# Designs tried in a protein design run: designed miniproteins, single chains, continued (4). Part 110

Each design is a single chain, and the fold is of that chain. pLDDT is the mean over its residues in the fold that is shown.

## One batch from the design tools (miniprotein)

Design m15816
Fold by ESMFold2-Fast:
Structure m15816 (fold): chain A 92 residues (1-92)
Amino acid sequence: SAEELLRKIREEAEEELAENDKPSLKEQAEISLRILELVVRGEEDEKIKKLLEEMYKKIAEKHKYTPTEEEKKEIEKKIEEEIEELRKLVEE
């Protein structure tokens, strides 16, 4: 099933990033996996962006970390690029 595949992709990405022992990279992977999940489910780009903004806020609160404006811009750019790439893969 699609859910089982997404779960496996998430586990593999988390395991690979754990080897780098960097919390920021792990959080970034969680966001990338969430984008993939939402794209595969056929969600709209605007809805994906909104949900990811909420996810970033919750992650920051959990780690008591406030991302800089530069970090926020970098993250937003990566989200947009990944959504575009994943959309192209879905187009047959």
Scores: mean pLDDT 61

Design m15817
Fold by ESMFold2-Fast:
Structure m15817 (fold): chain A 90 residues (1-90)
Amino acid sequence: MEVELIDQAAELMKQYAKAELNGDTEKAEAYRRKLFELILELSKQNPEVAAVVGKTFADVVSATYFGKSFEEIEKLIDKGVEEAKKLLES
């Protein structure tokens, strides 16, 4: 179940980044709010996993603000997902 929430967070982060790059500010804000809600849900189930996902989201927001490419942002998301999933294997 936590694996599915991590994958959902990753997809929402990718959609957020695409919306920002397309100049769709309203969609970007909607995805950001959904991500916040999902991270809060994760924090109730596994606070360590939620912390990794939240840090990844903060890094994605920063990267989009400073004009990083989608490819670079996707690599940040994929790395954060890998780190979060490793916590579940322990």
Scores: mean pLDDT 84

Design m15818
Fold by ESMFold2-Fast:
Structure m15818 (fold): chain A 79 residues (1-79)
Amino acid sequence: SELDRIEAEALAVERELLALYDTLSPEQQAELYARMVPVLQEGLERMRAAKSDLERLRIALETGRRLLAIAREIAAEAA
C-alpha cells in the first residue's frame, strides 16, 4: 500500500542518516545540529497544519530527506 511504501522509505532514510551521523566528527555533528533545527521546526509546523495522517507522513518523509541531504553535504565538504 501507499502507507507501507512511505513507512519503508522513511525507515530507509532514518537508517542512512544515523549511519552517516556516526561517521561525522564532533564539529560536523554540531554543524549538522545547527542546520537541522530550522528544518525540523518547519517540518513540525507543517505537520501541525496537516489534515490527515497520510499528509503528516508525507511531510515527515520530506523533512527526513532534507535532513539526510544536509548530512550528506556536510560529510562531502570534509572529504
Scores: mean pLDDT 84

Design m15819
Fold by ESMFold2-Fast:
Structure m15819 (fold): chain A 95 residues (1-95)
Amino acid sequence: AEEKKKILKEMEEEIKKINEEAAEKIKKVYPEVSQEYLDTMKKGGEEGLEKGAGEIIKKAAEEGDSEKAQEISRIAAQAMNEISLAKKKAEEKIK
């Protein structure tokens, strides 16, 4: 029980770090991006990353910058993959 709780906390912290790094990369690609969407990514875990990044991609596409939208989509996809690996690693440790 204690070991499982520790593993889940470590997974949550790793996901938070992944989300923060993804938000920083997106901010570099899209400096004018809304801080609200970046905060959604940082605070909302896996769902927050997907929702926040989705809104940013939509805004970049609406501005006619398909290359920027694609780059942000790539950053988000990489972060989602890293979250998936962190979840798998935690599941193996709990097992």
Scores: mean pLDDT 83

Design m15820
Fold by ESMFold2-Fast:
Structure m15820 (fold): chain A 111 residues (1-111)
Amino acid sequence: SDDLLRRAQELLSRAEQYIKLAQEYIDKAEKAAEEDVDKGEKLLEEAVGYLGRAIVYIDEARRLANENVENPEARDEILSRADALLSRADELSARIGEVRAKIEARKEELE
């Protein structure tokens, strides 16, 4: 199961990269929406896509750890890292909602 442990670690590293991309695109969307609400909306949808990819990789890593990692300490480390990334994903999901609300309010002002 060392290969499956390595696979779970690789999936969490990819999830972390997608979480960072989601964060960057949320920041870009909020800034872009100040001058161009349509551009802000498009960048926010990219952030939603990246966050969705991160969650898929976290879920796969958790499945591999629970089903295939026999060492309890190694399994618990993967699950702990996955839980930390899910917590960050929840925070980014909330921020996506806040930025989306600002974009919709701005669209109404431009009517």
Scores: mean pLDDT 89

Design m15821
Fold by ESMFold2-Fast:
Structure m15821 (fold): chain A 65 residues (1-65)
Amino acid sequence: SRATSLVVAMAIGLVGLGAESVEISEEDGRFVLTVRGATPEAREYLRQMREELERLGAEVVVRLE
């Protein structure tokens, strides 16, 4: 789906912005992103992309480690 493609692109972007690792999982139609070592730039990008995913009707849960 478009939402799945966007979530994958987000994970790649987060790593590019200096996140140490990003894990993607799906549970009951919701995406779960576990982001380790997120920089301030990665956190802001994540916030903006969550708004876009919600606009597409996708539920996203974010865990910051």
Scores: mean pLDDT 78

Design m15822
Fold by ESMFold2-Fast:
Structure m15822 (fold): chain A 70 residues (1-70)
Amino acid sequence: SEEEKAARMKKDIETIKNEIKRYEVLLKQLEEDLAKATGEEKASLERQIARVKKNIDTLKKRLKEMEEKL
């Protein structure tokens, strides 16, 4: 039923929101580490930060699409 689909989607939305929060915590940690880093460590952290930001953007896009279907 539509009600069962809405209930499942709300649960999936909460899961995605929690995943975004975990990535945002990781991003903050990596940005703090980057502020103290030099040389090769800095380059490695910049690559990790770029990847995490892309993952957050992908999840936020999915979240928006799911919320628009409710």
Scores: mean pLDDT 88

Design m15823
Fold by ESMFold2-Fast:
Structure m15823 (fold): chain A 85 residues (1-85)
Amino acid sequence: MEKAVEVARKAVEDLEELAKRSTNPEAQKILTEAVEEARKYIEKDPRRVAGILRQAARYLKSLGMEEEAERIEQLADEVEKTVEE
């Protein structure tokens, strides 16, 4: 479980960096809200962090931000893989 928490924390940090780099105000809002929500669950439920990341990726994909969405889905996959171990 310690490794799952570390991977979830890194994923949320990477998501926060994506939010700061975003030039799209709607994407920035979605990513910032996802970061705030995910931070609540990093230590409590890393699996839920992956779910929050996937939801954010889905919204970005609907905005046409496919590359950013794919990156976030990759972060979610890393968290889920660690939780399954």
Scores: mean pLDDT 83

Design m15824
Fold by ESMFold2-Fast:
Structure m15824 (fold): chain A 80 residues (1-80)
Amino acid sequence: MSEEERLKLLALIGKVIFDLRDEGVTDKEEWIARVEEAVKDRLTPEQLEALRQRLASIPDDATLPQIVEAVKAALDELLG
């Protein structure tokens, strides 16, 4: 994946996370599903599964900043 595509993907996920905050969504399965839906056309099935596993490792009561940092870390690790 190019650096530009990685940056666009990060921005897209960031938008989804902030939209979830504005909606008051705290259900982990819901926000993971929303992130996956936003990026499914930009990642391989293997990358999507790896991202899901990383997100699933976040505590159910994680704060929004913790979720954002975990997503960034997962993308940096999966996409370089």
Scores: mean pLDDT 74

Design m15825
Fold by ESMFold2-Fast:
Structure m15825 (fold): chain A 76 residues (1-76)
Amino acid sequence: MEKVKELVEKLKKKIKEVLAESKSPEELAKKLQELMAEFFEYIDENLTKEEQDILREELIKIGPEIQELIDQWLKE
């Protein structure tokens, strides 16, 4: 449980860093794709199937929050 929550918080932090560093929507999309690819590779190597299922549920819960951050970034 705690391990999954730490990974979710770390992912949120990295997404915010990518948003801060990106200069265009194309750059943002590329960096987010790379971040998500690295993240899923890490979970496949380090998490059990049960932990991966919990992580998916937690990612669904934070989806609206992440989308709001992206929408705000696009308006700036």
Scores: mean pLDDT 80

Design m15826
Fold by ESMFold2-Fast:
Structure m15826 (fold): chain A 69 residues (1-69)
Amino acid sequence: DAAAKAALEKQMEEAIKELKEEDEKGEKEAAEKKTFLFETPEGKSFELPKANSPEEEKEVSKKIKELEE
């Protein structure tokens, strides 16, 4: 049981490390995705569509401001 708890904690720590390493790999994968994950300074995460034009970029910016409020 104590070994099971230690294994769980190790798996969680490895999952957090993998999330950070996946961020490096996901950088190129995210480039071909239609959406991106926007994180506020407060640590909230939202999935938003990627803008491919200045017009779409303005719409995404408006959505970001709405989510920040």
Scores: mean pLDDT 67

Design m15827
Fold by ESMFold2-Fast:
Structure m15827 (fold): chain A 50 residues (1-50)
Amino acid sequence: GMDPNIVKARKEIESLGGKVVGIWFGEVLVTFPEGVDVSELEKIPGVRVV
């Protein structure tokens, strides 16, 4: 299965209205509306906030 950290990150991304904007070196690039705290999501391997 997928890494549990990535599964949790994906669920949080979807719940916060995040949008996938690309894939870069195996990392999922996501963007969020301004004012959303994404600091913990940026620490998860495989997720990059842009």
Scores: mean pLDDT 69

Design m15828
Fold by ESMFold2-Fast:
Structure m15828 (fold): chain A 71 residues (1-71)
Amino acid sequence: SFQAQVDALVQQVSDYLFDTGTAPSLDTPLSTANSNISNAANKVGTQNNTSQSVINSAKSKLISFFSSLKS
């Protein structure tokens, strides 16, 4: 499911942050996650409005998470 894909990306980013302790450059992992989320959202948009809503919600949550990391 799209929610599972988004959750997997969130978990991957979270694991990377906690596992690396000192937080080396996150630019590439964060960029990749954003790209994958955007691609998933676009794919859903062409198939199902309900799925698009779920993906948009998860995407917003991830963008907020990324923004909080820059603070």
Scores: mean pLDDT 60

Design m15829
Fold by ESMFold2-Fast:
Structure m15829 (fold): chain A 91 residues (1-91)
Amino acid sequence: MTEEEKEEAKKELEKLPFEDKKFLLALVLKDTLSSEELDKFWEILSKLENPLGVLKVLAELAKKVSSEAAEDILAAKSEEELEEVLEKYRK
């Protein structure tokens, strides 16, 4: 993936509805996913122009953030609260 493609993928992730962004972030940190969670994950990705790029960005984030953040990410009620959770669980 080129640097330009990575920047475009990050912009797509930032433009997602808050609930969808929160769900994708939480799911990439989980060790196990239910069939329902996987279906929702792919549904959100299918709406993106660059789903592979977004997946790579999410995978890079998963290396920097503890998997313990997943429940707190899902509980976040605002973009600011989500950023606070990501900073709290930074590796």
Scores: mean pLDDT 77

Design m15830
Fold by ESMFold2-Fast:
Structure m15830 (fold): chain A 75 residues (1-75)
Amino acid sequence: SELEEKIKKAIKELGKKTGVSEVTLLDLFNKAKELGMSLEELLKLAEELKEKAEKGEINKEEVLEILEKKIEELK
């Protein structure tokens, strides 16, 4: 899927900007997908977090907290 490839690219860039492991990010995004997030919602989330990280507005800890909170809210 073209959307899945875009999500993977955004996750890779997010990892580079924040220092979060790509494996950890992929696991968290896959959990959100399994809990009902659409590919479009996952892409939007990945791109929003990437943009904030590029601006220095969020760090590694905050990215992990945002993703973990999102997963808990979806349960």
Scores: mean pLDDT 86

Design m15831
Fold by ESMFold2-Fast:
Structure m15831 (fold): chain A 75 residues (1-75)
Amino acid sequence: SAAQREADRRLGRRLAREYLSFVKDLKKTAKDPEELEEGLKIVKDYLDRQIEAARKHSPELAEELERAKKEIDGL
């Protein structure tokens, strides 16, 4: 339904903000470049798995998460 698609977009935007906030905090709090790189790999792995799962059931959720991934990759 249209309501479900809008709910999925809102969830995706919320999750996107949480991922971006986490990455920004990680950059601020990481003790060294190695810790930052390890943390970013973990975050990107989780995000990739979540995108793959979302693509099967909610294209709208997947699109919002894919935008977050592009923004994180550009940080």
Scores: mean pLDDT 87

Design m15832
Fold by ESMFold2-Fast:
Structure m15832 (fold): chain A 75 residues (1-75)
Amino acid sequence: NLNEVLERERESFVAGAKALIDDAKKILEEKNPDFQKASSLVVAAMILAAMAGDEETLKEAREVGKQLDKKIEES
């Protein structure tokens, strides 16, 4: 069933996006955050979430992006 294969692929993209979001959050908790790495992870997460059509995960990635921007301004 092709629809089952496509659904599984979307689930994989969502899982990947969430893993990247978690990694970005961990970097932002560090004493000296690697902002370039965190930014790359957030962008990758947004792309994967958008490809999956998962609006909730895309929103979460955007929220982490806003937190990143705020920390850069404070550095």
Scores: mean pLDDT 86

Design m15833
Fold by ESMFold2-Fast:
Structure m15833 (fold): chain A 91 residues (1-91)
Amino acid sequence: STDKKLAELFRKGLEKKGIEAKMSDEELAELEKEIIKSLIRMIRSIGKLAIEKGKVSEEEAKKMEEEVLETIMKESGLSKAELEELIKEIE
């Protein structure tokens, strides 16, 4: 998935800079979750800005967020319950 690829690229970047960051599978999974949280925050911020600028309604922004969350679930393999738990950590 894209989020796993981003986490792996970050890990490799640290290793190339001589930082002794041999990330475990557990640390890589934690990084993947942080990337997902960051994506959700970004989408929410974009939606809020679009509403503020009168480009979309609140209903349209919510629908777009739901579509992005569905994509995140498909790409990451997270269940709806796991995604809802990550969202609680953002709020």
Scores: mean pLDDT 74

Design m15834
Fold by ESMFold2-Fast:
Structure m15834 (fold): chain A 100 residues (1-100)
Amino acid sequence: SSKLEELRRIRQETLARVRELLAEHGASREQARHTLLLVQLLLQEIINGVEENVPLEELKATAERGIEVFRALTTLSPELLERVLAVVEEAVRRMLEVAE
């Protein structure tokens, strides 16, 4: 569907931007891999929910939990974490608009 194609595009663009941001701020290869896997999992859960026709309110709750898990599991400095979160939260906002 056109919605799923747009969601996958947002995911790909977001992962590329996060990768660039991590490189610019000198994150280690291990930190970058870990962070990108967490972002990939968060955004993929939203895509899976759209494919499964999960209601928007449940998708929103899933996204909110995913962001909380991301905050808890990242090993990034506070400044870099907030920069990455700004990118991820914008991606989530855009994906939820597409899902509507």
Scores: mean pLDDT 89

Design m15835
Fold by ESMFold2-Fast:
Structure m15835 (fold): chain A 83 residues (1-83)
Amino acid sequence: SLKEAAEMLEQLLKEASSVPSIPQEIVDLIQKALDAVKKGDVESAIKYLEKALELAKKYAKEGNLAAEGLARAIELILSVLKS
C-alpha cells in the first residue's frame, strides 16, 4: 500500500540522512520519492527510487558499504510500490 511505502521511505530517509558516507544526491532522491508517494504519484516515486538505486549501486561497487545496504532497502520499497 502507499501508506506502507511512505512509512518505509520515511524510515529509510532518516537512516540515510544519518550516515555521512551516503551522498546527498541519493538522500534528495529518496525525499522526492517520499513526497511523490504522499501525493499519490506512484509513477514519479518509482522513477526517483530507480535513479536512487542506480546511484546506490554505483557507490556500492566503488566500495561504499552503506550504499550497498541502501540499495537493498530501495529494491524492497520498489517491490512494494510495483505490487
Scores: mean pLDDT 88

Design m15836
Fold by ESMFold2-Fast:
Structure m15836 (fold): chain A 57 residues (1-57)
Amino acid sequence: MEEILAEAAARVRELLAAGASPSEAGRQLHDWLVREHGLSDEEADRVGAGAMALVQS
């Protein structure tokens, strides 16, 4: 969980640095978590919210 959360936060930072909006970064992060890490939609929502909070801190 901790490792996935850190990777998710890094991915959000990369997407934002590349010019993605926060909503676009969130959508791409959710898709990445589900497809690449095999998380459920509920798990991806929780990790995504945590990653966005870390990036906005």
Scores: mean pLDDT 79

Design m15837
Fold by ESMFold2-Fast:
Structure m15837 (fold): chain A 69 residues (1-69)
Amino acid sequence: MTEEQKKAGEAAGEYMRRAASIGAEYLGLDPEVEVEVRVEGDTVTVRARAGDLEIVLRLDVKAVLKAAA
């Protein structure tokens, strides 16, 4: 795994955790949010679970790095 892939995975995971927590609070769901991040090649897959809600995002490593600055 490259340094860039590690940074992209960390940034995507942190973003999703924050977004999922806000979303769960807005929907009146359990504030416990579980986030799993996987990086394969040029793709970052983020899975977030909050109560009965499951969200999966697939992102490009370069796009995440550009957005995260």
Scores: mean pLDDT 72

Design m15838
Fold by ESMFold2-Fast:
Structure m15838 (fold): chain A 99 residues (1-99)
Amino acid sequence: MLELASLEEIEKIAIEGVKTKDPKKLIEAGIRALKLYLETKDEKARNIALSVANALEELGLALEAAELIRKAVEALEKGNYEEAKKYIEKLEEILKELE
């Protein structure tokens, strides 16, 4: 459910992922942030998604996921929702492989 509390929960998952160097938690946070941004247009959700991409790049983890997050953000900013959904689906596939 996308509620105001979801933003804080997503941020907690992202912080935990950075602390534990866990690509699964980072990608999960990124997917949830992208879905929240798609639904709400909340800049804070966008910023969390980009922060996750930056963290993945800095840690050298799942670099393809970082690229997909950036592409999804760009698609959402341009109003290309169908394209953004395809990038989110690819991120969900990567997450499943890491489980």
Scores: mean pLDDT 83

Design m15839
Fold by ESMFold2-Fast:
Structure m15839 (fold): chain A 95 residues (1-95)
Amino acid sequence: MIEVGGARVEVKVVGDTAILGNLEVAPEYRGKGLGRAVLRKALEYAREQGAKRAVLYVDARNTAALRVYRAAGFEEEAVAAQGPRLTILRLAREL
């Protein structure tokens, strides 16, 4: 778990890949760049652990999270799951 102020994200390194999940930003800190700050710290930690790449999964309807991830250099790699009411995207970036 990586934390910066009111923001937190889970990081698990498996081989050369860091898997990020459960990005949370406390409501009072939204819009202040803490999501981007915690992602930067998580990516630094991943590099220190030997990861060469980071991936995450996000609901395609979560436009706020998508904006934070894209600002952190993540790009859509694949549609990881798709159902009648849900589309999960896999985003990735090199470290």
Scores: mean pLDDT 76

Design m15840
Fold by ESMFold2-Fast:
Order: C-alpha cells, then sequence, then structure tokens
Structure m15840 (fold): chain A 84 residues (1-84)
C-alpha cells in the first residue's frame, strides 16, 4: 500500500483546496494519507476526512519552526512513499 504524505504550513484557501483534492484522489486510489502541518491545516483535513469517510488518515501537528521549514519548500509538498 502506498502512502501520500502531505506537508503543509499556514496555507491560503486555494492551497488547502488543492491539498484536499489530492487527499481525496489518493484515498480513492486506496492509498493511506499522512498530513503533517499547522494545527489549522490538520483540523481542516480531519474535518474533510470525517465528512467523506476517509479512515486511513494519520495527522501530525507541526511546531512553528517545522511549519517554517515546510513553507521554505513551497505552499504544500506532496510525497508518495511505499507503505506496509
Amino acid sequence: MEVLVIRIGEADSKTMLEAIKKMKEAAEAGKKIKVRGSEKAVAAFQSFAEREGIKDLETEVLSDEEVKEVEKEGPVIFEIRPGE
């Protein structure tokens, strides 16, 4: 099973919608999703996953320093990793 890792900082609404779309596409493909981001971003992903019945979602709230490191790489980063 592949894992989609989403790393996201304090994102605008457009970036959040793009990231949520990628999460939905990954879930439809049978992938696990892991979201690492700001408290607000994590809460938004959890709310969407609950509404859509996505059960294979892991979340991690990042520190302010870790959010800044993500933001240096881009508004949102998507990685596909092999899973168990």
Scores: mean pLDDT 80

Design m15841
Fold by ESMFold2-Fast:
Structure m15841 (fold): chain A 68 residues (1-68)
Amino acid sequence: MTAQEKLGKAVRAARAGNPEEAEKYFAEAIKLDPSFVPQAEAALRTLLADLPPEVREAMRKGIEKGLA
């Protein structure tokens, strides 16, 4: 599975209200290819108004874990 595929799964999990899967797939995508950080940040900004705070925080934590 590519970084792009993992990022897609992360966004789908976030839209489905699944913070654990969103965090996992964002972290895996960024670990696989850190150049996807801008795309992940853009997805977070786009979803900011529509997602519960818990899911948005999970997405952000996923990006941070991917960079660690």
Scores: mean pLDDT 77

Design m15842
Fold by ESMFold2-Fast:
Structure m15842 (fold): chain A 80 residues (1-80)
Amino acid sequence: MKEAMKEVLDKLLAAGAISEKIRNEAIEMLENGASLEDVARFVVEQALKEGGYDPNEYADEIEKQVQALLSYAQELVKKK
């Protein structure tokens, strides 16, 4: 699961959806024992902030995107 989340982060970076800074901080969180949900939430919140959005105004959208990233990581585990 941690490897699948790292792959998701690398794909998001390659697509320009997140900065290298967000990707590196998310990897550090994973290595420090953070849950996949906590890492996904961090990534979504930081991407919104870098995009000029206030995360407090987009709580429902953040939760939706967190669930989408977790689903993507789970799907990558199934594909081998």
Scores: mean pLDDT 80

Design m15843
Fold by ESMFold2-Fast:
Structure m15843 (fold): chain A 56 residues (1-56)
Amino acid sequence: MDEYVTLEDFRELLAEHGITLSDVEARSSFGVFDLGKEGYIHKKYFYPLFEKTLAS
């Protein structure tokens, strides 16, 4: 569990970067990363994609 990013972790990370999303927006954005529809993403796959998303 500690090596995975959940929807709640995703919302918290965005909020720390000054990005506020509604529940619907957060879920939709998280779904782009959660290709397996498991409700979590391994950190090694998540952080590279998250960094690219913030840079755009």
Scores: mean pLDDT 71

Design m15844
Fold by ESMFold2-Fast:
Structure m15844 (fold): chain A 81 residues (1-81)
Amino acid sequence: GKINLTDTQKDRVELALMMINGEDDEVIRKYVEELKLGDVAIERFLALKKLDPQSLLDKLEEEGMLTSAERLKIEREIKKK
């Protein structure tokens, strides 16, 4: 069956898409702050934003910040748009 994303998982997918689309560091910072993930998470996401899309997704999944289901959702959005 198809896995439905929770609101938290949808927020993570949106954050990853914003990073891939090259949104400003200030925009990414504010989004992570709204998710209440903490200052350490902000620093980590800003560092990961420097990677290419594939490497960024690989690192997010390896770090446990993104599930395989969330990654597949992001990859589908990139391929469609």
Scores: mean pLDDT 73

Design m15845
Fold by ESMFold2-Fast:
Structure m15845 (fold): chain A 93 residues (1-93)
Amino acid sequence: MKELIELVVELAKETLKKMEEEFPEELSVQIKEIKKLLPEVEKGDKKAIAKILKLIGTYYLYQGNYEKAEKYYEAAKLVEEGKFEEALKLLKE
């Protein structure tokens, strides 16, 4: 779990910066939600981890990167199912 949390926090912070640079108006709601969810992800909240992964997926969908969007949505589903090792492996691909 710790390695998954650390990776998701890093990916979320990187994605947040890209959202603010590329789509600040279009993704304003998603930007606010990521900022709100980050402290809960750092605490290991499974629902927060899944939600933040879906928000990262939404960024890639807006960028037109459907392969990465699908990857993040699948990782979120694995987290919701408690399959943390499978989610971590997928995110490292």
Scores: mean pLDDT 87

Design m15846
Fold by ESMFold2-Fast:
Structure m15846 (fold): chain A 90 residues (1-90)
Amino acid sequence: MKLTEEERKKYLEEAIKLVEEALQAIDNGDFEKAREYFLGARTLVEKAFPEDKELLDLLDKAIEAVINGDRETAKQYAEEALKKLREKLK
């Protein structure tokens, strides 16, 4: 793999931060920013953990929900993604 474990951890920490910022943007009604944050997080996850289809699917579902203006669904998928991201950090 091209990335070291330290680089993978750095991408993971940044992805967690971006998903947390996306959740705040949703709470503020800023779905455009929420979408940008989720896309950023997805890009980092794809680089660090391209084989984790379940995590990528959760982020894709959160992005889709944000595009559709579905706050509750977007938050649910984002929280599931955060749980998985945090589990990887340990």
Scores: mean pLDDT 85

Design m15847
Fold by ESMFold2-Fast:
Structure m15847 (fold): chain A 63 residues (1-63)
Amino acid sequence: GLDAMAAAVRTLLEAGAPGRLVAGLAAEHSRKQGLSAEELREVLRRAGAPESTIRRALELLAK
């Protein structure tokens, strides 16, 4: 579910994973699971991702 994805993203961010890597992984997972751009944005917001990371993930999902 979206809560499990948000928890995983938060764990990566807290571990110091680069925002670019987190954005790429989140976008790819969203594509495989059929998540909308709004669902991806909400997951990343709940995970505490920086706005730059959210924007990058949405750009990658749109490609």
Scores: mean pLDDT 86

Design m15848
Fold by ESMFold2-Fast:
Structure m15848 (fold): chain A 70 residues (1-70)
Amino acid sequence: GAEKDREAAERAAKEGDGGAALAAGHSAFQLGDSKNAEEGYRWAAEAARAAGDEATERAALDQMKKAREA
């Protein structure tokens, strides 16, 4: 479920994988759980920022905004 996707995003982010965290956030959003999707995207943005990956950070922040507006 979406909560497991959020947990997967958190694990990926802690491992420094912003792309995997972003994918997990997308999975939560597709399940219709905007709260778990927003949290997953937040983890993706934090991991990308720590890695200096501006493109992934921007993508995660854009998706996080969409999840908040859903």
Scores: mean pLDDT 82

Design m15849
Fold by ESMFold2-Fast:
Structure m15849 (fold): chain A 68 residues (1-68)
Amino acid sequence: ELEKQVDEAANKIVEAYRKSKEEAAKTFAEALQKFQDMSGKAARLLANKVIEKTDVPVLAEAIKLLKS
């Protein structure tokens, strides 16, 4: 259940990345916030899944957006 939600979110971020790095970073930041609100475990699973499926720069930009 949670794993499916994480996989869907990660796939959406990867698809966004193919079209726009900025859009992917925003989508990832929004997903991270949503999953963090569920639990730290959910947010960690999402971060790991995105790292596996996409480029590191997308993760860095998403973290920067989320930080402030």
Scores: mean pLDDT 72

Design m15850
Fold by ESMFold2-Fast:
Structure m15850 (fold): chain A 108 residues (1-108)
Amino acid sequence: MREEVLKLLDEAIEILRKLVELLRSQGTPEAQALADILEDFIATLRRFKEDPTLENMRDLLLNLEGLIALARYLVETSTDPELQELAKKLIDIANKIVTLLRQILAEE
């Protein structure tokens, strides 16, 4: 796997961990459910990092679309500026990962 992709995966995992901490600190059932979903995305990113097969790459691309949608939801609905900024950063990084993975899939 390209070093640039691995670096972006690590940056995404770090941001996701911070978002999980912020959501869990809110103490609401909705925030807890969102944190659980984000932990599932962390598991998906780690799984791909450990086993970067073509199948896992395609699965990651599908999951990244869902992650971007969820991050947009957090930007639109959150009143926490720190959470909004982390979610915006996550969208940028996820879009970069999608672009690079699509390039890898298109290479002969």
Scores: mean pLDDT 85

